# Designed miniproteins, single chains, continued (3): the designs that were tried, part 107

Each design is a single chain, and the fold is of that chain. pLDDT is the mean over its residues in the fold that is shown.

## One batch from the design tools (miniprotein)

Design m11715
Fold by ESMFold2-Fast:
Structure m11715 (fold): chain A 88 residues (1-88)
Amino acid sequence: LEEAFERYVRYLAAKHPDKITEEQLLEIGRDFLERALKLLDEGKTVSEVQLELRKWAEEYAEKHPELDKDIVLRVASAAFLYAILLKK
């Protein structure tokens, strides 16, 4: 599943080569995935984890206006879904 998540992130970056590099998006994606898994390990509910990742993605996009906000939000959403699948 982690390999599938990284393949998705690479695919997403390849679709938007003018907006973000594969390396940058993998770094962002891995960070969001680790954060989601940590919150689930700490006993946070699925809804709480989703809310925290949305908040972090929006804050990240505000700090990095050179990045497409939609791409940042998409990778955060993917990280959330893959974290839930990994914890099953």
Scores: mean pLDDT 81

Design m11716
Fold by ESMFold2-Fast:
Structure m11716 (fold): chain A 71 residues (1-71)
Amino acid sequence: SDAGALDLTGKSPTEQAELLIKRGDELESQGKYSLASSLYDMASKYYDEAGKPDESKKAKKKSEEAKKKAE
C-alpha cells in the first residue's frame, strides 16, 4: 500500500496527479505554459492509472490548452 509512505515517490497515483495539477496551475499562473502542459500531461496519466477517467480527461484538456498558449 502506498498509504503511509514518507517519500513523495511512494504516493498513490491519485496523490501524485493532484500534486502535479497544483504545480502545473502555479506554473501556468507564472506564464510558464510549456512546463505546465508537461505536468498536466503527467497528471492525466496518473489519474488514468488511478481509474479516474474524468479527472484524466480534464488534466489532458488542461495540458492541450497550456500547450496552445505556449505557441
Scores: mean pLDDT 78

Design m11717
Fold by ESMFold2-Fast:
Structure m11717 (fold): chain A 68 residues (1-68)
Amino acid sequence: MIPEEVFEKFVKAFKERYPNKSTLTLEEAKEILKELGLDTSLAEALIKALFERQVEEGVELLREAVLK
């Protein structure tokens, strides 16, 4: 599992570099990880975790809409 601390640092750096972007490419993720001094092999897993967080938020919104 990805440590929460690593994920939060990645998300913060992502927001600072791409404030108007909801997701990023594998190359962009590796660049962020290199700058943070983190293992670039985590790039794919971090992108997946970011996407899953966004999907969970979207599913909750859809659930609210359907139940109304």
Scores: mean pLDDT 71

Design m11718
Fold by ESMFold2-Fast:
Formats: structure tokens, C-alpha cells, sequence
Structure m11718 (fold): chain A 90 residues (1-90)
């Protein structure tokens, strides 16, 4: 489906953006906080790859994949924010 292919391209582009943002953030953080960010990114990539595979295999609709993607993205952003806030507390 053209809609599914477009969504897959958008998801891949957004994953690259979040990865670059995490790399920038890591430069200002402690080693322990960098390891926490790496775990968040690893979990995010895993969940995104599972959604991509389900969509490619026709196990999930494009609309369902979009809803799950927004949920996964929000959860990852919330965890990143928590790590940033912990850093600011000294």
C-alpha cells in the first residue's frame, strides 16, 4: 500500500532524528545517564522495528500502526524528559 510505504519512510526518518537528538543530549550528561538514554533508545528502536515488521507482513493496518507509533513515541519522550529532569536536580 502506498500509505503503508509512506508511513514506513516517515517512521525511519523520525527514528534518525530522535537518535541524533539523543547523541546531542548525551554530550551534556553523566555516564550513568548516558547508559539510561541508550536503554531508552534501544527499547524505542525495538518497538518501532516490531511495528514495521507487523505492517510489512500485513498483521496490522496503517491506521493501527500510526496509533501504536504515537504511543511508543510519547513513552520514549517521557522517559527522556525524566532523565533530563534528574540531571538538572544536581
Amino acid sequence: SPEAEQFLEEVKNLLEIIKKNIEKLKKTLTKEQQEKLDKVLEEYEKEINELIEKLKNGEISTEEAQKEFLKVKKEANDKITEIEEEHLKE
Scores: mean pLDDT 79

Design m11719
Fold by ESMFold2-Fast:
Structure m11719 (fold): chain A 55 residues (1-55)
Amino acid sequence: MIVKVTLKPGEGGTFIEDLGGKIISSNPANNEVIVEIPEEEIEKLKADPRVESVE
């Protein structure tokens, strides 16, 4: 599943790869990354303290 992840300021997206996600694109100005991630991992991603929101 492809989702937009908003990271907290100063955080990098490398931990998303540990969840089996792939970073497709990034928008550092908005702290956003577009990632392809397994649907089952989305709730874990939302719960990560480095994540502000997932859309």
Scores: mean pLDDT 79

Design m11720
Fold by ESMFold2-Fast:
Structure m11720 (fold): chain A 72 residues (1-72)
Amino acid sequence: QAQEVKLSGKTPEEVKELLLQKYPQGKLEGTLTANTVGFAVEKQNRIRVLNGPLEVEGAKSNPNVAELWIVE
């Protein structure tokens, strides 16, 4: 059910724009970094962002992961 999208080479701004185009009523909560390498869509309203080896505050399962919640 989860689908992973590779974002290597994308800036945090490009990632935000992509997500807002897909989920215009959504809200992003979490940290996007220049080391963002991809994201997985666990459900239509939930996205998990994978950052590089840098620590990300608030990561639940992995200190290098930020969780982005997209609310319709």
Scores: mean pLDDT 53

Design m11721
Fold by ESMFold2-Fast:
Structure m11721 (fold): chain A 85 residues (1-85)
Amino acid sequence: SSLQQQVTDLINSEIMRAIRRNDVQSLDALLRVFNAWSRAVEENTDEALEELLKVIDEVIEKNKDNPQLVETLKEIKKLVEQIKS
């Protein structure tokens, strides 16, 4: 779906940005989210999307000291919730 491609593109663009900035904290967080997203795409189940949302929430909580990263993660979460609806 177009929403699925939008999520993939957003995560990939933010990973590339983190690499260019040598932002190890953001890169670690985004790679965790990307791994869960890749699993959700492969499995194509509501359960996998629910597990992805749990991973995003855990990563947000662990990175609450980085408001810009938290904002990016919340945007990814919003798009994932739109796919589930």
Scores: mean pLDDT 87

Design m11722
Fold by ESMFold2-Fast:
Structure m11722 (fold): chain A 120 residues (1-120)
Amino acid sequence: DKKLLILLEAAIKSLEDAIESLRKAIEALRAGDTESALRHLQLALTQLESALLHASEAASLDPRAKPVVELTQKAIEHTLRAIEALRAGDTESALEHAKKALESAEEALKLAKKLLEEKK
């Protein structure tokens, strides 16, 4: 139980950091700052990968964490597509994928927090 709490808290922190990075990327994309947007998307990807590692270990201890894993994986996929679109000069596609990554990350955070509260 204590190990599950530590893993959920680590996943929550990484998801919160990723959400902030994704929000900064979206604002940079809207401002036409593609260099800043790329840096924030790359940082968000690293933070989401950290969240996935901790959420996956939590899911091995408690299957209720499986939806957190699935939503974090969706956030990673959309973040990667946003990076690819931005590198191709498709700022509109990059913005749409960044928004979808944010939505998936926010849903993952909500579920992780709910599971943490049920275990306290």
Scores: mean pLDDT 92

Design m11723
Fold by ESMFold2-Fast:
Structure m11723 (fold): chain A 81 residues (1-81)
Amino acid sequence: GPLLEEAEKLKKEIIEIADELMELGKIPLGIGYKLRAIGLLEDIRKAVKEGDEEKAKKSLEELKTLLEDARKELEEIKRAQ
């Protein structure tokens, strides 16, 4: 449904930022973001399957926060060049 589609898009954006972090030599940091994004998407999929809309929305909000954290960290790394 729409919530899962949004979650998959957010995960994809985090993975793209994580890949850029890894290209900049921040390999452990990039891996960390990938693993957390994958975990949150699986939490959302489980909540949707169980019909727990509140839990799915909470995990979606955590995924949105993770994307903002990843963006901020990439900007800080690029600024420190």
Scores: mean pLDDT 90

Design m11724
Fold by ESMFold2-Fast:
Structure m11724 (fold): chain A 92 residues (1-92)
Amino acid sequence: SSIRAIFDNIGRVQDLVSKITSQHGWSARQMPPIYRQSIDVIRSYHRVMTQLSNNPSLSTGAVRRLLMDQFGVPSLSTIRDRINDLIQQIEA
């Protein structure tokens, strides 16, 4: 459940990115880095959630490895802070 709380704002990131990118019609080469970073975070989130859904009894060590593989960090709080920072930058 704490994993879901950390990802509470991921839907907001996805909605903001979708709205802004659709309005501008950017190609991958033209897309500002903040939106590309946001898309990468959303993809990593979906991969983590798929693995957790398939393996609901994963050990703490296995969850840490999964986070390292998908986000490059073992800390859920660091991932939450990254998501919140992306929202603040996009809404600025």
Scores: mean pLDDT 78

Design m11725
Fold by ESMFold2-Fast:
Structure m11725 (fold): chain A 84 residues (1-84)
Amino acid sequence: MEKVRPNPELAEMLGIDPDEVLELETLEERVLEYLEGMGLVDKEKKTVDLSASPLKELFGVDSLDLNDKEAFRKELLKVTEVVE
């Protein structure tokens, strides 16, 4: 399973040390917990609306589709560094 390091902005948002290396799955869980805590997750549609959030600038997208796990991972990889 891929190990990743979040970029400094994502790390600060999640309260993670920017030098910390996480499993990609663990990072996905931390991001989802943060988004749910902010009230941004539509549980019925399994989508996240970022359009009115500063997170739009961080992710570069207006919304995230949680039904497409691979698309969600692709967006997370834009704000992480893969550690080999």
Scores: mean pLDDT 76

Design m11726
Fold by ESMFold2-Fast:
Structure m11726 (fold): chain A 80 residues (1-80)
Amino acid sequence: SLADELLEEVRDLAKELLEKSKEASPNEQLELWDEFNERIDEILEKAEENLDEETLIELKRRVKEIVDKTLDEIQARYEG
């Protein structure tokens, strides 16, 4: 489904962010995080145009879980 395709795109973006974050300075990390959020917003805009309300709510919930987990993993790397 489109929702599954968009969710997979979010997962791929999160993996890319985590990989790029391995060698990033704190300032570069902020820029990477801003770029990631901009791309997530584009995915959610596409979802809002193409998905029904119930599917959109579930997708947004799952996207939030991926985003929160990704942020936690990045923060853990800088707290060492």
Scores: mean pLDDT 84

Design m11727
Fold by ESMFold2-Fast:
Structure m11727 (fold): chain A 83 residues (1-83)
Amino acid sequence: SAVDEAVEALRKAMEEGKDARIEVEDPQLGIRVRAEFKKMPKEKGKELADRVSAAVRAIARQPGAELDFSEGLKAEAEKLAKE
């Protein structure tokens, strides 16, 4: 699905230590997903990617959901960067 593709693109960018911005709609499921994240070292990015990917996929199973992870990803990225 478009949501799965967006989650994988975000995960890949996080694991590669790149800035990432994903916004996608799945019209068949009525789901909209938005996520924005600033780059961090690949090791920390992979840890964050594992956590956010699981959360997005769990919620994206619900049709009609509008999901914005921009602030949540920012908070988790800042927390991991300080460790």
Scores: mean pLDDT 64

Design m11728
Fold by ESMFold2-Fast:
Structure m11728 (fold): chain A 98 residues (1-98)
Amino acid sequence: HMMKELEEKLREVARRSGLEAALRAVREGATSTREIVDYEIDAFFEAVRKGMELLDEVGADSLEHLLLTFRAGAEAANIFRRLLEEGASAEELEKLLA
């Protein structure tokens, strides 16, 4: 199913967006709740943006497809938070992005 292929690609977009934001937060020494929230918001929006670009590539324009990009955003934010809560190092995050 084309939708399953799209979901897999959106899941990868979410994973990379969350990891990239976590790596940036760790490198920049973000420790306050306000700083962390700003990176979490960036992870969400980056995943939505990349998801929308992917939808444009495959010609998907339905509300259902739009909801999938918002789910990718939420997943990216969740991955970001979990990585920071687990105390992931910059080295570990770089390895996961390779």
Scores: mean pLDDT 83

Design m11729
Fold by ESMFold2-Fast:
Structure m11729 (fold): chain A 76 residues (1-76)
Amino acid sequence: TIPFFENPELLEAAVALAEAIKAKDEAAAKRQLETFLALGGDPRDKRVFAKGLVEDAREAGLEELAAWAEEVLAAL
C-alpha cells in the first residue's frame, strides 16, 4: 500500500522505478531510485517504500540493484 504519493514528482519517480525493475533495466532502476530518494519527504517513509521495491528487484533477478539499495537505505 503506497497512499503517500500525493507529490506528482515522487509518484512519477516511483512508477519509473517500478517499470525499470519490471523491464530488468538495472542501470535505469538505480538512477530512478536515486531520484526517488532525493525527492522531498520523510526519509523513514521512503525507506519503508524502498524496502518493498528491493523485494521486487530480487524477484526480478536484479540482485546487484537490491544489494546496492539496501546499502543506501541502511545509510539513511
Scores: mean pLDDT 72

Design m11730
Fold by ESMFold2-Fast:
Structure m11730 (fold): chain A 78 residues (1-78)
Amino acid sequence: MVKVHLPILEDASEEEKKLAEELGKKYGVEVLVYPSKEKLREALLEEALEALRTIEKASEEELEEARKEFEEVVAKSE
């Protein structure tokens, strides 16, 4: 079971943070604040891999390839 949450960055504007808190309360969704885009990206990747495993029933080999593709993209952008 994949738990859905509303992500927000720590460096987001005060208006955006207030809006996220109000939306979280209105829709009963947990608001998670991430200290950096890197931490948010890592969390999204882990959620995507878990969804591929549970929903698409991806093999461990397919999950490893997806992780390698992500690492290659990050390495090229640094």
Scores: mean pLDDT 68

Design m11731
Fold by ESMFold2-Fast:
Structure m11731 (fold): chain A 105 residues (1-105)
Amino acid sequence: MRVEVRFRTAEPAPSAADVRAIGTLLDHARRGYARDPVAGFLEGLAEGAEEIAKWMEKNNVTLSLEVEVRLDGELVLRHTITSAEDAREFAKALRELAEQVRAQR
């Protein structure tokens, strides 16, 4: 099973906040992948999304970030993160997806 994540911003160039958020998501995803490839990648993204949510609330930051998750080339999740609540919903969806991946093993 192959996992892909794609990021898009609403603006022509990502903001410093968008870049930080993407970096946080990918750092956690890569650490997760090292533990358990596909399911760990998804759980890592969820951990990153929770960290971003806390950071957004603490600093009153908004994002303009669209995230797509694909498994074996198929779009399984598309989510827009503009608020801390959006980031938490994304984390929840990612954890549910990781459980589905584990159940198929």
Scores: mean pLDDT 83

Design m11732
Fold by ESMFold2-Fast:
Structure m11732 (fold): chain A 65 residues (1-65)
Amino acid sequence: AQAEADARADRGLELARAIYTHLVEHGSPEIRALFAPYADPAATAPVDEETVRQTELGLQWLAAQ
């Protein structure tokens, strides 16, 4: 259970980092700032199921643009 939650959170972080990398290429400052804490390897933000969900919603929003 905990290991599964951690794995899902790690997947969310990977997704957030992928989004941030894409945004660095495209130069959206506001959205990039939202994902910057997850892209910085020195930053340790609490990663939980809500964070993963919001990352997924952000990706869906980008796909809808």
Scores: mean pLDDT 61

Design m11733
Fold by ESMFold2-Fast:
Structure m11733 (fold): chain A 95 residues (1-95)
Amino acid sequence: MAKAEELYREGKEKALYPLEVLKPLLNGESVDLTIPPEKLLEIGEEGLKKMEEAVKLYKDAGDTKAAEEARKELEELKKKFEDLKKLVDARNLRL
């Protein structure tokens, strides 16, 4: 289904973007950020929401295999994103 595939692709790209940009920072390396960390987290969160919608669309279409695959990747990305949020909060001393 074209809409589910499009949302999944867009969501995954947006979710991976903050993880890739901030990954050197996790290793203690400096990065040139064109976008503030909080906005990067917003982009990632939007991506995760699009992936959740894609999973629902796959399920509604009866494509259980695509829905399961998308759900597994979503779960993995959510876990990585949670770890990233904790690191950003710890470095910025934010609540």
Scores: mean pLDDT 76

Design m11734
Fold by ESMFold2-Fast:
Structure m11734 (fold): chain A 57 residues (1-57)
Amino acid sequence: MKEIEQQAEIEGVDVKDVLEAALRSLTALIADADDPELSPEMLANARATKARLEAAL
């Protein structure tokens, strides 16, 4: 997603840092998959979002 990287540079934000932070947060959420408070739908959404962020990096 090079257009997003260009937008982040203009805004003074490194989009890779933002995406990496989001990826780390999603990875931590998925690691808590054994938590009974997490629904399967929440985990599925987190995994889908993580896959999209990995594609963007």
Scores: mean pLDDT 68

Design m11735
Fold by ESMFold2-Fast:
Structure m11735 (fold): chain A 71 residues (1-71)
Amino acid sequence: MSLEEKLAEVAKKYGPKIQEAIDAGDYAAYYRTMAELAEEVARIYKEFGLPEKAEQAEKLSRDYRARAEAA
């Protein structure tokens, strides 16, 4: 499975949850879901030998979790 295929699968998994949170105006749920998405993307980048991109995704996950706590 390619990098693009794995990223597309993650988008399909989280897309509906992100949309539900937006439709509900639940920004805490939105940011939590974005953090989980970023964490899975980081794992995929590590699997494909892209540690710098993985580190950036891990940082995004932490930033989104902080925003969820503030929302």
Scores: mean pLDDT 85

Design m11736
Fold by ESMFold2-Fast:
Structure m11736 (fold): chain A 62 residues (1-62)
Amino acid sequence: MKDAIEQGKLTNKIVKEIKEMLEKGASIEDIKKYAEEKSKTLDPASRYFLKVVVDRLIEKSK
């Protein structure tokens, strides 16, 4: 239960970092690689949430 709150905070931080990378002109490939690497530090539920958010951010950037 405590881990879920911590994982949520970490996931939100990663999402903010990815949004900043997009604003700075990072490539979709760089963003996917960064998200996948960071997702390895998260639990399975947080990893799925991050993947969904990243996929939606990429779709909007096309």
Scores: mean pLDDT 77

Design m11737
Fold by ESMFold2-Fast:
Structure m11737 (fold): chain A 94 residues (1-94)
Amino acid sequence: MSMVEALQKTAERAAKELKLSDEVIKLMEEFIELFSQIKDPLTQAKFALRFLSMVVEAEIMARQGVPHEEIHKRLKEQLEDLIAEMKEVLKKEK
């Protein structure tokens, strides 16, 4: 199984279990698309770990009874930051 497929399956499960909005789902899809374009294996692995950590944190928050709205806000902010950072990495790789 490729790392891209593993992240996509993780995103699909999180979307279902956390009842993620279309906006957050689109951000996850954009993340995975940019992730697939990273040439440096170490940089790619670091972004994969950060994405997985973010999803696990959201699942823990949901189990602790944190409001759905707060989990969504945090996921959106974290995804936007990760996407911005990946765009800069891809620009530097040319």
Scores: mean pLDDT 84

Design m11738
Fold by ESMFold2-Fast:
Structure m11738 (fold): chain A 63 residues (1-63)
Amino acid sequence: MTLEEQSAELAKALEEGAREHRARGDVDTQRAFEKASELAKQGKIDEMLAVLEELERRHAARR
């Protein structure tokens, strides 16, 4: 895969994750995945990773 193809595949996976979390009523995770998907489509991988890392930190804090 090219970098562009990998970015598109990643954006698709994030969109699917957002839909699953929306179906479960997890609005916070849904919004984070939607933002990450948009950033991946724009090729802003560093910003996408920062969004996902912040989400992971918030989830860890709720243990």
Scores: mean pLDDT 77

Design m11739
Fold by ESMFold2-Fast:
Structure m11739 (fold): chain A 92 residues (1-92)
Amino acid sequence: MKREIFNEALEVLNRIIQGADPKEIADELKKKYTLSQLKQLKRELISISEPVIAMLSYTDPERARQVQESFDQLLKHIDEKIKELEEEKLLS
């Protein structure tokens, strides 16, 4: 009954909050997940992160800004990986 994609989204968000490299995370996710799973993971990440970053902004706006910037970089890298996989699917 554990949703693997949801659990991965929570783990990824925690890693970003801890200062992990967004590019490294995106590279790992591309190797582990299919195109459809990455799209689902991106949706789960956005859904989970928005309230967390909003709550952080009330307590520590500078930390919230840093987490938001890292998260934005992560989403950008995930979008690049999704595009690469879509192009690979069209060429293969």
Scores: mean pLDDT 80

Design m11740
Fold by ESMFold2-Fast:
Structure m11740 (fold): chain A 72 residues (1-72)
Amino acid sequence: KAAEAAKYGAERGARSGGGPFQAGLDATIWGSLYGTNVAGVGSSGFTQAALDGHGPEGAAEGARKGAEIGSK
């Protein structure tokens, strides 16, 4: 649940035009709502890195993986 929420937040943020900052912020907020704060923080880091190399789809996948790692 947290991973899917983080992915949704990352896509929303990336597509809003706020760039890596907005994508990471939204991923953190949504991940934290459905998991731990650690899941949210992990989502932010991976979202920003993925967006730089892979666009919004990469940001979404990065956030999902970050949330999964943070939840474990």
Scores: mean pLDDT 62

Design m11741
Fold by ESMFold2-Fast:
Structure m11741 (fold): chain A 93 residues (1-93)
Amino acid sequence: AAPRVRASVSLKIKRDKKTNKIKEIEITVTLEFEDGSRVTATKKVKNPTKENLKKAVDELYQELRAAVADNPEALRVIDETEKLLKKFIDELE
């Protein structure tokens, strides 16, 4: 049977108190395996734009794929979460 892998994506958004504009987004992706082991990667983006957020996602997911390169189920879950996160970024205003 394929190993069971769960992925969670967390976005921490900081806004400027005067302008209410987004000044920082922290992206954290965690993979949790059935044995309780975890792989976590985090990227912090200051003055976020759709372009620099997508670049940060690319770098984050490259790191995750390297960490689980021998686990096909984890790679599949990573690909799915990357697609969903990039879709979310495209929908940000």
Scores: mean pLDDT 82

Design m11742
Fold by ESMFold2-Fast:
Structure m11742 (fold): chain A 82 residues (1-82)
Amino acid sequence: SMKELLEEGNEVASQGISLMSQAIRAIMDGKVAEAQAKKAQVQKTLEQLKKIAEKTKDPIFQSIARGLQQTLALIDRQLAAM
């Protein structure tokens, strides 16, 4: 149902934001291996969120997915410099 998709989207979006925060903290602390592992988890969560955003057409999910994708590109650049 649409309600179940919206609830799933909220959980997936929250998880993606949390994992992204953890990846950023790992980078700030110089923990390259941890940052790479958290980045991989964010990528998987982002793919799930993108599918939910496409099905629901929810602008909040679309916005969060875009934000996560853009931040992952910045993390890739920072990891390459470490």
Scores: mean pLDDT 90

Design m11743
Fold by ESMFold2-Fast:
Structure m11743 (fold): chain A 60 residues (1-60)
Amino acid sequence: TPEEAAARARLDEAIERLKKVTDEIMKNLSPEKQEELKKATDGLIESFRRDAEAAIAARR
């Protein structure tokens, strides 16, 4: 539905902004900490996508 498409678009925008902020933080970190932050960010993104899809499905 258009509402579901809008919700997914908003999530994608939020994820893109999160990645940009994470990239800026990574510039000041050691390679080991960069890897940890990347894993944490990837995990958060996956969690957000799962929660969003579950919420969209639950509304039906």
Scores: mean pLDDT 78

Design m11744
Fold by ESMFold2-Fast:
Structure m11744 (fold): chain A 60 residues (1-60)
Amino acid sequence: SIEEKIKNLEEALKNLRTARDNYVANLKAQGKPDEAATVQANADKRIAEIEKKIEELKKS
């Protein structure tokens, strides 16, 4: 169902946000802010793609 697809994408989104936040925090703690910024940017792009898919499914 559309509802099941949305739920699965929302769970994936939550997991990606958590993984991003943890990895970025660890890199910053190691004194690697440029690497942290790259990880943040790449993760944010993937998050935006999933958010767009959720929005499109909600309009179906």
Scores: mean pLDDT 88

Design m11745
Fold by ESMFold2-Fast:
Structure m11745 (fold): chain A 87 residues (1-87)
Amino acid sequence: MELSEEEEKAVEEGVELIFKEGKSIEEAVEILKKKKGLSAEEQRKIKEVLEEVVERARAEAEKVLAEVPSEEARRRAEEILARLEKA
């Protein structure tokens, strides 16, 4: 994906908004839109890059959570197993 210098900086700020401030992808894009005056096309490109970064981070977090002895992690694993047994 071809990013301009401003789009690349906006992606860096979006990553910080999501991971450090707990904003959603949609909220991060709206904040960046207001701060940097992003066009609709720039917003779309930034959103796509942020979605890719978040999915990568989520996969790593899910692996860590699966090894943590918590009721939520166990419940999630049981739901996945139930779906596999139904197939």
Scores: mean pLDDT 69

Design m11746
Fold by ESMFold2-Fast:
Structure m11746 (fold): chain A 79 residues (1-79)
Amino acid sequence: ALALALLGIALAVLGLVLRLLGRRLLEQGNVLEGIGYILDGLGLAYLGYLLGKKAIELGAVVLGTAALALAALAGVKPL
């Protein structure tokens, strides 16, 4: 449970960083690189969301919730 929650948090943070960097690159005219970073960021954030959800199911509620919150902040909208 703990390892899944920590990995979920790490992936969600990385996804958030990549998504923010991708948006910055789009604003600067680096369209292809910006789109790539946004897609990679969303994919990593979604994996962080799935791991956080699984960690909550296994009882790591606090850390799993943190992973879900970070994934949502990165642009993964849970329902």
Scores: mean pLDDT 71

Design m11747
Fold by ESMFold2-Fast:
Structure m11747 (fold): chain A 68 residues (1-68)
Amino acid sequence: SSMQQEQQRNLAEAIASDVFVRHLEAGVYDEDTIVADVRRAAEAAGLSPEQIDYAVARARELLDVYRA
């Protein structure tokens, strides 16, 4: 159980980071666009609703830090 939770969490972080970096490289800085793409990628990866929400929150944190 804990190993599956950790793997899902690590995957959620990887998706958030990957999508965020790809959008920045494409010149996209719109939070709603980044969040929508992170959510789609997390859903496509089969993440639970909790981990999807985590990936979205992580992407928002990355954008906030980048804009600071």
Scores: mean pLDDT 85

Design m11748
Fold by ESMFold2-Fast:
Structure m11748 (fold): chain A 100 residues (1-100)
Amino acid sequence: MPSLEEQQFALALEEAERILEILKKEFPDNPLVKELERLLKEARRLFEERRMDEFRRVMGQLSRVFDELRKQMSEETKKEIDKVREEALKRAVALVDELR
């Protein structure tokens, strides 16, 4: 069975990939969205290779790029992303509860 940490990282990747698709629709030519896509592809590869320390570092970089993009987002895009994050949080809580 994958560790709890690996399952949480898989959920974080899925959340980030869903957010990226929303951002690509709003900002198709934005350099920060292209950087986010590059970092997400690298994070997925590192996760598949079980390189968890490098994965955490890349996810940290991805979070910083996302925070910079969030300053440029419309309120509608922010609401759509917040809905994705709420669903991911519910899944993460359910995952922890399954281990009790």
Scores: mean pLDDT 78

Design m11749
Fold by ESMFold2-Fast:
Structure m11749 (fold): chain A 67 residues (1-67)
Amino acid sequence: SNGLFRTLSGSLRNKAIAAGRSGDWDSADGGIESLKHLSKLDPETGTYYYELAQKARDELKAAEAAA
């Protein structure tokens, strides 16, 4: 059973992406760092959401640099 880790990782990723979209990179990077810690506790689920958050961060930073 890993429903709790899946829910926490998903929520943390969503909050980090929302913070990044609003320009709050301190909160976004803090959320991604928390996902990195969760990936050490549950490598399958945590790594999946951590990789999604990193990809979204890179895409948002590229969009900001192009604006």
Scores: mean pLDDT 78

Design m11750
Fold by ESMFold2-Fast:
Structure m11750 (fold): chain A 69 residues (1-69)
Amino acid sequence: DILQALIDAVKAGAPWEEIDRLAEELVKSAKNIKELGEQVKQLRKALEGDPRLEHVLEVIAKAAGEKEK
């Protein structure tokens, strides 16, 4: 599960290169934008208060084509 792997990597303090790669793979693995939106909700909940959350969300937004978020 790419979502769980990404959450675990962030909590474990994995290198940014690994976190960014997992975030990009999460976007690629999503069947549609609705599924990606539900996964983003789970990320926000699981990583609430983590200072790395904003970076992860920015990588996901860029990969999904939401360039200015």
Scores: mean pLDDT 78

